# Designs tried in a protein design run: designed miniproteins, single chains, continued (2). Part 72

Each design is a single chain, and the fold is of that chain. pLDDT is the mean over its residues in the fold that is shown.

## One batch from the design tools (miniprotein)

Design m6481
Fold by ESMFold2-Fast:
Structure m6481 (fold): chain A 93 residues (1-93)
Amino acid sequence: SEEEIKEKIIDVLTKKFREFIQELKEKGDEESVKKVEELAKKIQEVILENIDKSVEEQLKAIKELVEEIEPELSEEIKKLVKEILKEMEKILE
């Protein structure tokens, strides 16, 4: 069940980033595409570094990463990140 929760979180992350990147590509916003792809890579690295830890600890690490980089993010990317975090928290309910 813990493994199923982790897989579901990864699926939500992958789907949300993929959909947003596609939307940005359709708008021709190449700069935002690069920023979102870099953010997705950093989140993936944090998950991999904490893969042997609990889902709660993985979410905490992701939140800490987001708080560190939030001042450099556009409002659209901040909204995406908030939606992803909210969906991940719902999986834990």
Scores: mean pLDDT 75

Design m6482
Fold by ESMFold2-Fast:
Structure m6482 (fold): chain A 79 residues (1-79)
Amino acid sequence: MEEEVKRLEKALKDLEIARQENAPLATPEAMRLFDEAIENYKKAIEFAKEGKLDEAERYRQRASELATEAMRVLAEHQA
């Protein structure tokens, strides 16, 4: 469990850095997707700390999908 929490916390930190680095040039859509992904990672961490693995994994999957979408939106408009 501690190792899952550590991985989720690293993913959250990496995503927060990506959001900050892209903020000046990001579209409102990309920023919204980053914010939603961050929120879902925070929920995943909370559930993981409570030992609620199924809930944590559900929120982690959603966060990952949202982060992927944010990166896709950025890539489409940075070419």
Scores: mean pLDDT 82

Design m6483
Fold by ESMFold2-Fast:
Structure m6483 (fold): chain A 65 residues (1-65)
Amino acid sequence: MPLTVANLTTLPGVGPERARAILAAGFRTFADLVQPGALARLTGIPGFGRETAQAIVIAAQNQLE
């Protein structure tokens, strides 16, 4: 599934501004959020903690089922 602001705001801890930051960081699909290194890339976004990044990865995995 392609990532949109609407799709990303369904993820825990992600509002519209954080959704735009994720898209700006180069994430295009939910598969991109679960690839090796996705957690490190998410934690590299200003304002993202590791726990928020982990919650996003887990929720994205559920979206791919």
Scores: mean pLDDT 78

Design m6484
Fold by ESMFold2-Fast:
Structure m6484 (fold): chain A 100 residues (1-100)
Amino acid sequence: KLAEIFEELAEAIENKDKEKMLEALERLAKVLRELALEALERALKEGLLEATEEELAEIRKQLEATIAAGLAALKKKVEAGEFNEEDAERLRKIAEELKK
């Protein structure tokens, strides 16, 4: 999933397709949110993390806020045209590592 999204983002950067870059970033944010919540639930189930319902609600709120802020910053970079072919090459390398 993550590997495919990084490949889609790299291709959009290579094609200078801002609309597809934004779509890939929205998908990235969604998948990262799902993975972060799954990791949190796993840590609680395995006893690696103990938290009250109030503490869990705050952790989830902070995760959502952090992902939203990161997405907003990346969208600003897309609008400013700050992504280049070197960024695309790096994303393709990350995608290859994620397939292992």
Scores: mean pLDDT 81

Design m6485
Fold by ESMFold2-Fast:
Structure m6485 (fold): chain A 100 residues (1-100)
Amino acid sequence: SSLPDPSTLSVDERVVQAVLAIINEDIKTALEYLNVLKKEAEKDPSLLGTVLLLLIGLYQFKEKEAIELLNEAIKEAEKSDDPVVQELAAHAKKVLEKES
């Protein structure tokens, strides 16, 4: 792939690249960007909602690493005081239940 190195991009640019990777079914590249974004969400909880949405999108490919990362993001989101993030976590849990 010709995608930029995640470490040289801004947070917003990494979100765009993660979305493009998901659309192109480039699961490995999507996971590389999402792992970086999830780590950044540890310092900026407002980013956690975006990470959850992107991981829900990636879940359709049923990759073990994507499922594990989604479960970790749900646990962090359940600790959030943001009602939107909590609602996204609840939705992600329902997606996991419905597909299993």
Scores: mean pLDDT 76

Design m6486
Fold by ESMFold2-Fast:
Structure m6486 (fold): chain A 79 residues (1-79)
Amino acid sequence: KRNEIIYKVLKGEASVEDLVELAKEAGINLTPEQLKKLFELLGPEDFLVFLTLMAAGKSVEEIAKAVNVPKEKLEEILS
C-alpha cells in the first residue's frame, strides 16, 4: 500500500488523501493543506525526499538544501 501511494506520487496522480496517508506512515503530523502546498512547491520526487528526511529528524534547513528550495518557503508552509 505504501509502495502504491509512492507510485501515484511519482506519476503526479496522488490525491491529498494519498499524501496524508504517506505522511502518517512516516510519522509526520502535517495538515492536508500543508501537504498539498509542499507537493505543489517541491514536485513528486523532492516531496518524497522531504518526507524521508523529515522522518529521519533532519532540520528544515537541511531539507531545504536537499530539495533546492529556500528555507523560508518551507518554514512558511510548516508554520
Scores: mean pLDDT 81

Design m6487
Fold by ESMFold2-Fast:
Parts: sequence; C-alpha cells; structure tokens
Structure m6487 (fold): chain A 77 residues (1-77)
Amino acid sequence: SSMLQRFISQLQEAIKNNVSKLDLDILVGIMEIAFSTLGDFGRQLAQRIADIYEKHKNSSPVEQLQQLLSLLQQAMQ
C-alpha cells in the first residue's frame, strides 16, 4: 500500500509537470519491476500496468499517465 501510494504521488507529479515520453517510459518500467516483486496481487497489477501502457501507447504522455493513475487509484480500493 505504501509503495502504491508513492507511485500514485509520482504519477500525479508527472502529470502536473507534463513529463517527456522518456520519463514516462522510465516510470512505467520502474512500476512494472517494483510491483512484479509483490506476490500475486503485485504481479497482476504489473501486468495491468503493461496492458494499459500498450493500449494507450499512441496517446499523449499526459493521457497515458492519467490512465495509469486511474488504474493505481482503483487498485487502492
């Protein structure tokens, strides 16, 4: 949960700062690796992050970040 909240905060900051595609790609990679180490729930979340990233890869970085933020916020509930 603390890791999930930290990544939610990082995604919110990335959206606010209109980060580059490269910064987005790095953040997605970090999240996928981090969550994949956290048992079955974390592995499922890492896969869902990868799926959202792939589905929205042709969208703007801000739109991709908003979709990822929505996913992590839903995972908190």
Scores: mean pLDDT 86

Design m6488
Fold by ESMFold2-Fast:
Structure m6488 (fold): chain A 89 residues (1-89)
Amino acid sequence: MVKRVRLTVRGEGDEEARRAAEEARRAAEEANKVLKEKGIEVELEVEGPSSADDLRGLAAAFRGMVEKPEAAEELLREAERLAARMEAR
């Protein structure tokens, strides 16, 4: 059975944060194409205000999963850590 992982981040504050949240969502969709091969599905939900830099970091982790599919599970754990840090604020 496919493992489903939900990442919740805060991503709507200003125009820069909105743009960064949109890029993070797109990067997550591309990462899902790689993760499905490993039986993993990621759901990214963006809530509340957040910094554009945090959202860019999350998007970079997802892009890394596409660039290095063999490291996708490790990069997913990194994305989960980043999302947890964003929620803890």
Scores: mean pLDDT 70

Design m6489
Fold by ESMFold2-Fast:
Structure m6489 (fold): chain A 79 residues (1-79)
Amino acid sequence: ALEQAIAHLEEAARHAEKGTPEDIRKALEHAAEAQALIASDPEVLAALAAWADAHADALAGLSPAEQARALADALRALQ
């Protein structure tokens, strides 16, 4: 589940950077898949929520693509 959520977040970031309507749609689809996978694991969800709270100011300064990559890196650290 973690590896799949990370892969979806990296795909979401890559598509968000391209910025075409088709890429934005794909970015949203990948983000939704990552969210579903994270939500299905209470320990991962709790750990990611704690990480996001600790880094809220930094995250607020990031683009959507950069936020997706930061979340992917946070999930990678949980492995």
Scores: mean pLDDT 83

Design m6490
Fold by ESMFold2-Fast:
Structure m6490 (fold): chain A 64 residues (1-64)
Amino acid sequence: LQQVLQQLVRLMQQGQDALKKGDRDKANKYFQQALQLAQQASPQLSGTIEKDANGNPVLVLDVH
């Protein structure tokens, strides 16, 4: 579980780095990979990719 969380954090960091470079498509791919990993680690965890005020993808996670 702890190793999965570390991978999740790294994927989110890569997504944020891509956003800082203006690569929204690459950021979205990293966030999608992070979401899939999170759901595999915890089936009770759900999420979505939304856009902020600047049109950048952001990962939103919910626990149910």
Scores: mean pLDDT 73

Design m6491
Fold by ESMFold2-Fast:
Structure m6491 (fold): chain A 79 residues (1-79)
Amino acid sequence: SSLKEQLLAQLRELVNNALIEVTSNSNDLSKEEFKKKVLKPAQDLVDETSKKYPQLASALRSELAKLEAELDRLLENAG
């Protein structure tokens, strides 16, 4: 797989792992605090990778935006 494909897969894995961890260890977080905590590892990877590989920045930010939209949909459906 290309570096781009590997990084996109890694972003999804980071969000999924953080979602499981934060959900299992919920501590009266607001929706915004929950969202920030779930997305932080992926956001950090996007920021660092975009600095090192600026040609990938657009694709990584687009994927992160899709993951955030998916998380928003999941949170709305959860009640």
Scores: mean pLDDT 83

Design m6492
Fold by ESMFold2-Fast:
Structure m6492 (fold): chain A 61 residues (1-61)
Amino acid sequence: SPEHLERLVRDTRVMAREDPETAEMVLRLLEDPEQAAGMKGLSPEEIEAIRRVLREELERR
């Protein structure tokens, strides 16, 4: 749902700001096509949104 995606994006931004080391690890996992394809709880749209947010926040650092 749009609300779920909005919460996911918000929570991802908070995590990246508070714990950039964890954010870097999560981004590396999601940028591996095999790991991303195996994530049953996340849609491709959600994975791409998380990757975009993580790149943005880590670049700002």
Scores: mean pLDDT 77

Design m6493
Fold by ESMFold2-Fast:
Structure m6493 (fold): chain A 77 residues (1-77)
Amino acid sequence: SEREERLKKLLERMEVVEYTAEQLRKIGEEIDKEWNLPAEEPEKDREKRIERLVESFLESGIISEEEGKELRERLLK
């Protein structure tokens, strides 16, 4: 499905970043929330969604500001 492919691409972009098992679990939960979004979306909406996702991780304390910058760059490439 398109949502599965999109989620797979997000995970592939994150593969070089080292995370603890707990951080990966929390990241997975945030990505799962995104799973409920429409399969098709404009590129601008995708970029905003990624920004909001990283912001939510930072606000929740799941990742550090430095990790958030790296994640943002990887997902927006």
Scores: mean pLDDT 60

Design m6494
Fold by ESMFold2-Fast:
Structure m6494 (fold): chain A 84 residues (1-84)
Amino acid sequence: EEDEKKIEEIVNASFFERNLILDEWLKEHIDEIGEEKAFKLGAKFLIYQNILDALNLSPEERKEYLRNFLEQIKKEIDEIIAKK
């Protein structure tokens, strides 16, 4: 797993790279969560990033919001896996 390392990697990456790293992380769980759920989580993250960019936040505030959102994605993945 090492999900915490992936979250920090995403938080510190460029806008484009953040989406690529998240897609690779979701792909690691795709057999457990399914393609539709993986797509939906990726789409939610992309939308959230665009909202944060529109809010004109400081770099540190943006990283905190991204980290919190990625922790919620991890929690959703963990909950789906635990139900199987």
Scores: mean pLDDT 79

Design m6495
Fold by ESMFold2-Fast:
Structure m6495 (fold): chain A 93 residues (1-93)
Amino acid sequence: KAEELRRKGEELKAQGEKAYQAGDYETASKLYSQSSELYLEAYRLSGDESYLNQSYLSLGNSKGAKAAAEGKVSLSAPIGTGTTLRGIGDQLD
């Protein structure tokens, strides 16, 4: 069971990488996220922490692809004219 989930996770990760290379960052983010969930489920079934590590790596890739989809491909505004963490001051929580 865990091996089947790992295989599907690897397949989705590979598809996510291809989508990222094609510039489809939204699809890449989604595929990496699904891969992360499959590795996490494989960890739950097997107890093998290597799957947990793969889950975290895929989650990181998903976040990176999401950032590319939401910001990097449509940026034309000067830096600091919109939302900045330091420019706003203490606005978090």
Scores: mean pLDDT 69

Design m6496
Fold by ESMFold2-Fast:
Structure m6496 (fold): chain A 72 residues (1-72)
Amino acid sequence: AAAAEAQALSDEGHQRMVDIGKRLEAEVARERALGNAGSPEVKATAEAHIDASRARAKAEVDRLMAENAQRL
């Protein structure tokens, strides 16, 4: 049934969002560890990388939501 396929696509989308979040968490944790262990310059670079990772994750989520809306 079309409703069952729509639910499966929604569930897949939710799982992909969870995966994006877990990847972002790992990237942020890695950059924070480098920043905390480094000089003030390294810390500033790590913060910039964290901001870039968050922006990239947001763009990926926005794209996924748009694709899911198109398919549903």
Scores: mean pLDDT 78

Design m6497
Fold by ESMFold2-Fast:
Structure m6497 (fold): chain A 91 residues (1-91)
Amino acid sequence: REELRKRGIEAVKRLEEAKKKAEEAIKKTGDKKLPEELVKLVQEKIDLEFEELLYLKTTPEVPEEVLEEYKKKLEELEEEIKKLEKEIEEL
């Protein structure tokens, strides 16, 4: 379960980086909505990644349908994060 600890440290770094980007965007533009949404989406993706990892570690046989659902949700969140980062950059 050293893998969970390493991923936890990486998740904290990702969230802190998102918060820094949000603070910089707020300072530059005065707009809180897009930066706060970015932090929220990064947190949701981290939570979902940990949920999937925990499920895979605790479930002896995982249905492929469940794996596909996690994959879809993670891909959708990643696309939303990238889109939002681009919108913030353009402000």
Scores: mean pLDDT 78

Design m6498
Fold by ESMFold2-Fast:
Structure m6498 (fold): chain A 94 residues (1-94)
Amino acid sequence: SLKKEISKLVSKIAGSRIVYSSSTDPQVQEESFKLMIESLKKMAELAEKLGDKKLLQDVADLSREVSRKAEEAGFLDLSREGQEVADKAEKAIA
């Protein structure tokens, strides 16, 4: 079920967001950013397949937030990956 798959990704994203926001351990933060970016990439693919422009916009917005937070934490490569996910999702809306 696509609805079940989306719900699982939403839960993973929410969990990762809590971890990188509350953890002071750089290794834990890095793994949480990686997991969130992976989950956002998967959600973007599902949203594009469904033609769900609202979900694509939510992915773009959240990916830009993750990119900013990763940059603030010093994870420049992860920040760049987050930007790429956001840009791709925004292009899929157009």
Scores: mean pLDDT 85

Design m6499
Fold by ESMFold2-Fast:
Structure m6499 (fold): chain A 67 residues (1-67)
Amino acid sequence: LSQDELKGLQVLGDTLGDQMLDKGKSFEEALEEAKKKAIELGKKGKLSQKAVDAAIQAADSALQSLK
């Protein structure tokens, strides 16, 4: 994994932790919030497009596995 991809995955992991452990959200709900967070950070220039794409791809892959 590139540094950009690792940064995207870190944002995903942090959001999952916050949503599930602090707010009691389901894994599916936490993944949807993580996608929103990555997109928002990308729009603000705080994440590269590669990092945003990595976070979204990982979240979508996990969501697909739940169906």
Scores: mean pLDDT 80

Design m6500
Fold by ESMFold2-Fast:
Structure m6500 (fold): chain A 90 residues (1-90)
Amino acid sequence: MEELIEILKEIMEKAVEMLEAGEPREVVLEKVREELEKRNIPEEIAEGLIALVERLIDSREENGPWSEEEKKYVLEILKKQIETLIKKYK
């Protein structure tokens, strides 16, 4: 379980870095799906994480680029959401 949380966190951090680099929604979501499939993440967890990434992209498109403080806050919230997602699956 701890290992699964770390894997999902790494995938989310990669998605954040791709968004910061200006990668389009389609490219970010495709990369997230590839990483989830490569690591054999269960479908229910994978769908939940993809939904979190889509909401993250929507928020970024609405509110603009994150400051360093906003990025830290976003990553902290995402970690809590990942933990909740895993608890629901269990």
Scores: mean pLDDT 79

Design m6501
Fold by ESMFold2-Fast:
Structure m6501 (fold): chain A 80 residues (1-80)
Amino acid sequence: DARDKIQDARSLLVRNLIKTSQITDPQVREQFNKRLEEIEEKIREAEKALDAGNEKKAIDLASDAIRKSKELEKEIDQVL
């Protein structure tokens, strides 16, 4: 459901924030941090949609955040 997907997205965000903090190159770290900020904003939009009763929009936004987080994690793991 929407709440489970939002929780999954938040868990991935936290994991990627921890991994990104371990990147020693400041330029590379900043690029990943900007993408993490975009994902965090999408998660906040999903939460707002759910609060407004728009479960379909919340699911779509959270699912997109999860997809982007998984792709980002793969890229982060390649530079660690």
Scores: mean pLDDT 88

Design m6502
Fold by ESMFold2-Fast:
Structure m6502 (fold): chain A 102 residues (1-102)
Amino acid sequence: SADIELLRRYIERLGEVVLEAIRNGLSPEEIESLIRETLEEFRSERPSPLVEALLSVVADGLIDAVRKAYERGLSKEEMEELVRQNIEAHKEAGVGALELAA
């Protein structure tokens, strides 16, 4: 499915953006702004309503994960691992949701 491939690519891109921001020492507020900006770029490409809805869930999940990691005082390496795990979980859940909708 084109939607499955597109969703996977967007989730991967979002993950890379967040990982780079963590490596560069950005604050949770700066990372949230970057996630929201990246999501708006994806929306400008006019994905299907289902892909757009799933991307919003992924973005909210990443924002929450980063905020909680900072609140817990995790290291950059621990935050990167948490983000990687979050991205993989969202890829699996998002693909499963699209397959169920087909």
Scores: mean pLDDT 83

Design m6503
Fold by ESMFold2-Fast:
Structure m6503 (fold): chain A 59 residues (1-59)
Amino acid sequence: DDFAKRAKASELLIQGVREGKVDEAKEEAIKTLGYSEEEVDRLVKMIETGLAEGAAPPA
């Protein structure tokens, strides 16, 4: 249950960061999946850090 929610949130947030729509992805995760703003902010920061550390963004 928690795993499925987290996987869905991560997918939405990764897509949002990739498209430059992170604010919209955060709102969707909060509204649809019931995450707190703090949890979503932490996930976004982890995703951004991971993307910056290892790879050029996809084209």
Scores: mean pLDDT 73

Design m6504
Fold by ESMFold2-Fast:
Structure m6504 (fold): chain A 93 residues (1-93)
Amino acid sequence: TELAEEALRLAREAQEISKDEVARRAAERAIEAAETLLRSSSRESALEASILAGVGALAAGVALTTKLDEEAARLALEAATLASEGADRLLAA
C-alpha cells in the first residue's frame, strides 16, 4: 500500500536530517516497520510492523519533548503513524 511507501520515505528523511540520537532511533524503528510491511503483507509481518511502529512513535514523542531535533522527531512520528496505520489495515482484513 501507499502508506508503507510514504512511511519509508518520511522515515529515511528523518534519519538523514537527525542530529539527536533519540530522534535517529525513532527514524530507524519507523524504517524497520515500513520495510517489514513492504517485504510481506502477512499477519505476522503486520504484527511485527505494528510493534516497531509503536516503539518508533514512543521514541519520537520523547525526542519532541527535548526540543533538540524537532523536525526529525516530527517526521519520524509521522512515518511511524503511517506504518502503524498500514499494519492495522492488514490486521483488520
Scores: mean pLDDT 86

Design m6505
Fold by ESMFold2-Fast:
Structure m6505 (fold): chain A 100 residues (1-100)
Amino acid sequence: SDSAEAKVKAAIDELDEIAKELEESYPEEAEKLRALREKLREALKKKDYKGIIELLREASELLKEIAKKLREEGKFEKAAEYEGRAYSLEQLAEELEKEL
């Protein structure tokens, strides 16, 4: 649906911004997010919603791992932000799964 496509495009844009924010302190995690973003773009072009759901969940888990590292470094506000973003990606995956 147009609404589902728009939400996935918004998630792709959000992952791009997160990767840019992380590239100085967490370059390896930034590269993993960029790889997931490109896979999401390709899955969206193919209307592969099962692939999109899996990739959104992978991105959510990666953001949770980054948030854990941030908490270990005492960056609690930034960790909470990324935990919230991870939750939003998982909620989008659940929404898309219900629409299949």
Scores: mean pLDDT 87

Design m6506
Fold by ESMFold2-Fast:
Structure m6506 (fold): chain A 96 residues (1-96)
Amino acid sequence: MTSDEVRKLLLEAAEGKELSKEEEKYLLETMMDTLGLDEETKEIALKALEAGMKVTDILKLLIAIQDGIKIYHEELKVYLNPEEAKELLEEKAKKA
């Protein structure tokens, strides 16, 4: 997939358009490769997707981990640092 196709899928997902399971998996795998994530983190992210976590939510957590930024978690009503974002992703993966 080209960078333009990945960007289009990401925008469609962000707009609330329904992606197929194959499109979600492909988008997630391509983004993880682009971010240069380690194999352990990739496996955890894929398990979180199988557990029913939205690909957009997984990508937000992965970007927070990679870039060292804080993200706002609406359910918890707090900002998560990269370490907390990784712990949340691992916890979701365990529920698969």
Scores: mean pLDDT 69

Design m6507
Fold by ESMFold2-Fast:
Structure m6507 (fold): chain A 67 residues (1-67)
Amino acid sequence: SDEELARQLSEAGRLIEKAVAGEASEEEINRAKEIMRSLGLSDEEIERALKDPELAQRLLTRAYLAS
């Protein structure tokens, strides 16, 4: 549902911000990866997103528009 998608996007964004800040646990990083995979991102895109919050926002927006 759109509400579930919006929740997943919000959660992924928050977890990516924590990862970039060096504050995310391994569990939180794995959770972010699972959400991004569920949204259709490749493993390469996921690894890039975890290092670049601006790219992460673009990829998550693409996923939202594709739904």
Scores: mean pLDDT 81

Design m6508
Fold by ESMFold2-Fast:
Structure m6508 (fold): chain A 80 residues (1-80)
Amino acid sequence: SSSLEEKQKALEKRKAEIEATVQREGLSREAQMSLLGRKLAEITKEFNVKQVYVSVGEDKVTVTLVFEDGSEIEVTFDLP
């Protein structure tokens, strides 16, 4: 079983990969949100996430993942 620390490290890597793709491809805001949605669906399935909360800000998207055991991880994506 993955520890919470291992999940946090994996999510930090996924965050970096998503942000790198956005920068490399020069994605529009609509395309950024589409990519994020697809990647969050993959993450939710991989880590057995029970609940997802998404808060869309001006240049940031904050995602809170709630796992089956009640533990939480918050990830903020910097989207220009």
Scores: mean pLDDT 82

Design m6509
Fold by ESMFold2-Fast:
Order: structure tokens, then sequence, then C-alpha cells
Structure m6509 (fold): chain A 80 residues (1-80)
């Protein structure tokens, strides 16, 4: 169901936030969790804003802007 996909995506995004906060250098693992969340959200209607925020969060992590990335990922979770 769409609710189950959203719950799983929220869990993955929350895990990505927890990983990058605990280990700012663990970029690849955090990105992997966000990418998996986006793949689930692509199957759900009406979540394009959450996908956009999660993608922006990934880009900021790659740029080393961790605090800004965490804020966008939390904003993505709030949109779900």
Amino acid sequence: SNDALVQQAVSLLQQAVDIIRQNPNDISTAISYIHRAIQLLKQVPGVDQAIALARQGMQLIRQGQIDQAVALLQQAIAQL
C-alpha cells in the first residue's frame, strides 16, 4: 500500500539523518539510504515535493553541507 511505502521511506530518511549526524564522513551510507527512500517514494502519488527535498539533501551531503542537508531531509519527512 502507499502508506506502507511512505512509512518505509520515512524510516530510511530518518536512518540517513541519524547516520550522517553520528558519522559526518559516512556519506556513501547516508546517500544509499536516501536513494532507497526516493525509489520507494517514486511509486507513491503526491509526494514530488518530498522527493525534491530528499534529492537536494543528497546533493548537500555530497558538498559537505551536513547541517543544511539534515534540515532538508527533516523537511522531506515532514511533507510525508
Scores: mean pLDDT 88

Design m6510
Fold by ESMFold2-Fast:
Structure m6510 (fold): chain A 83 residues (1-83)
Amino acid sequence: MKLAEQLLEMVDSDDPFDQDVAVALLEIHFAITKYLPLSDEEKKADLEALKPVAERAAQSPNPGVRAAATRLLKDIEEELKKL
């Protein structure tokens, strides 16, 4: 997924604003994936693509980014268990 690659670059940015925007976009993309009438296989592939970006963000030195990414990781893992 091209979006996941771009978000990963933003998360690895030294700019805290880019990191915050990346996490917000990840949360929006997760919500879209969860609520769209996609096949289970498509949802799984999309969530698996988002997971490594959220894992990287959860290791951020920015406490706001880290907290949001940690919550998102939990939500991604819970959704993957349902598929």
Scores: mean pLDDT 77

Design m6511
Fold by ESMFold2-Fast:
Structure m6511 (fold): chain A 84 residues (1-84)
Amino acid sequence: SSKEKKAQQALDGMRGAVEGGRRGAPDLAALPPDQRQAGVDYLRGLVRGLASEAVKLSGTEEAKREAERLIEEMDRVVAAVLAA
């Protein structure tokens, strides 16, 4: 269904954001503290918004667990950026 496709697109978007965050992490960590904070807040907001969409559209426990896992992966990326 169109909802299932959109849910999958949201999960794929979360994976892309995590991968992009990992690739961009050294550049983000090198920014001044205020710009660094804005960048990590953007990444956190992006994956949480996509997670909400995926769960709303799918309604499955599998989608919820995958979204939670991807949020945790982004939180690890953010922690690494802020610890640098």
Scores: mean pLDDT 88

Design m6512
Fold by ESMFold2-Fast:
Structure m6512 (fold): chain A 128 residues (1-128)
Amino acid sequence: DYRSQISTMSDDDRRQFAQDHIQQGDQHEQLGQQYYQQAQNATSNILKSSYLVLAIHHYGHAAEHYAKASVAFEQLGDTDQSQQYRDRAYQLSDRSQQLVDEIKKLVPDDQGLIAYAELNLPGIKKVE
């Protein structure tokens, strides 16, 4: 549980942890955007869906990194930074779900590819 691990850190270690995960999140978000652009330029439904799976994979990783940064800022009492990265994580999670729905429309009979795309969704949930 990363929340428990962050709770044992010093404030300086939590700041470094947040910065490292923001950097990793930014890198994955950029890769997700690049694969999404490749999907938009693809000429076949299977090729487009394959790029969308790669976009989901990277957006999912970005969302998990931003969620970790958000928890670190929460534990630092930095509510503005915590909220910013939590919102970014949720936005990428929502985008990933939308891309799964696009794959379902492009290749509705490819249950294996759909299941694989869903497996790449981030392990975060919105608090209702």
Scores: mean pLDDT 89

Design m6513
Fold by ESMFold2-Fast:
Structure m6513 (fold): chain A 112 residues (1-112)
Amino acid sequence: SMAEELARKAIEEVKARFLELAKTEDEKKGVEKGYEIVELVFEERFEEAEELAREIEENENEETRFWAAATAVAAMKAAEAARELKLEEAERIIEEALKKAEELKKRFEELK
């Protein structure tokens, strides 16, 4: 359906824009893993999504975990808004999430 196509486009847009902001290997890894969780959820593979989330929590550093969580949450919220045909709200969700990710990035840079 058009609603599902718009939801998929929103997820892909979040991944693309978060990868543009991501500069370190840990940041990029976080975005990719967060996107993978969202893809599993979108395919209704919930047990696999939970297993991946647990693996990220147990095996990845704090920076990668935060970027994975930020990407997944932003993508899911934007997809929900897009599915409801609230395209302006979906864009605002993405822009606000990117701003929060940039602020988090600065905090991690200060701790290094």
Scores: mean pLDDT 85

Design m6514
Fold by ESMFold2-Fast:
Structure m6514 (fold): chain A 91 residues (1-91)
Amino acid sequence: MEPVYEVSFEDALEGFELIRESIRKEIEERKDEELLEKLEEAERLLREKDRSGLPILAEVVFKLLKKKAEEAGMTEEQKEKLEEAEKILEE
């Protein structure tokens, strides 16, 4: 059985590379300067092989996915259900 160990930085980058292209395209379409700046900061850190770029990239992904969910017709009722789910996940 392969060890479930923290993947190498290079393996993590390979996975994020596929996602990064999609993220950049959506940020550019939205003209979201704040998310674009964070994405560029994450990309710069990752080019320098700085692992602190990974959590910044993850933050950009989560914020973008939340905005996409709202645009996909997420109602106030669905937002309330999401908040309830977050509370359940916290115990």
Scores: mean pLDDT 67

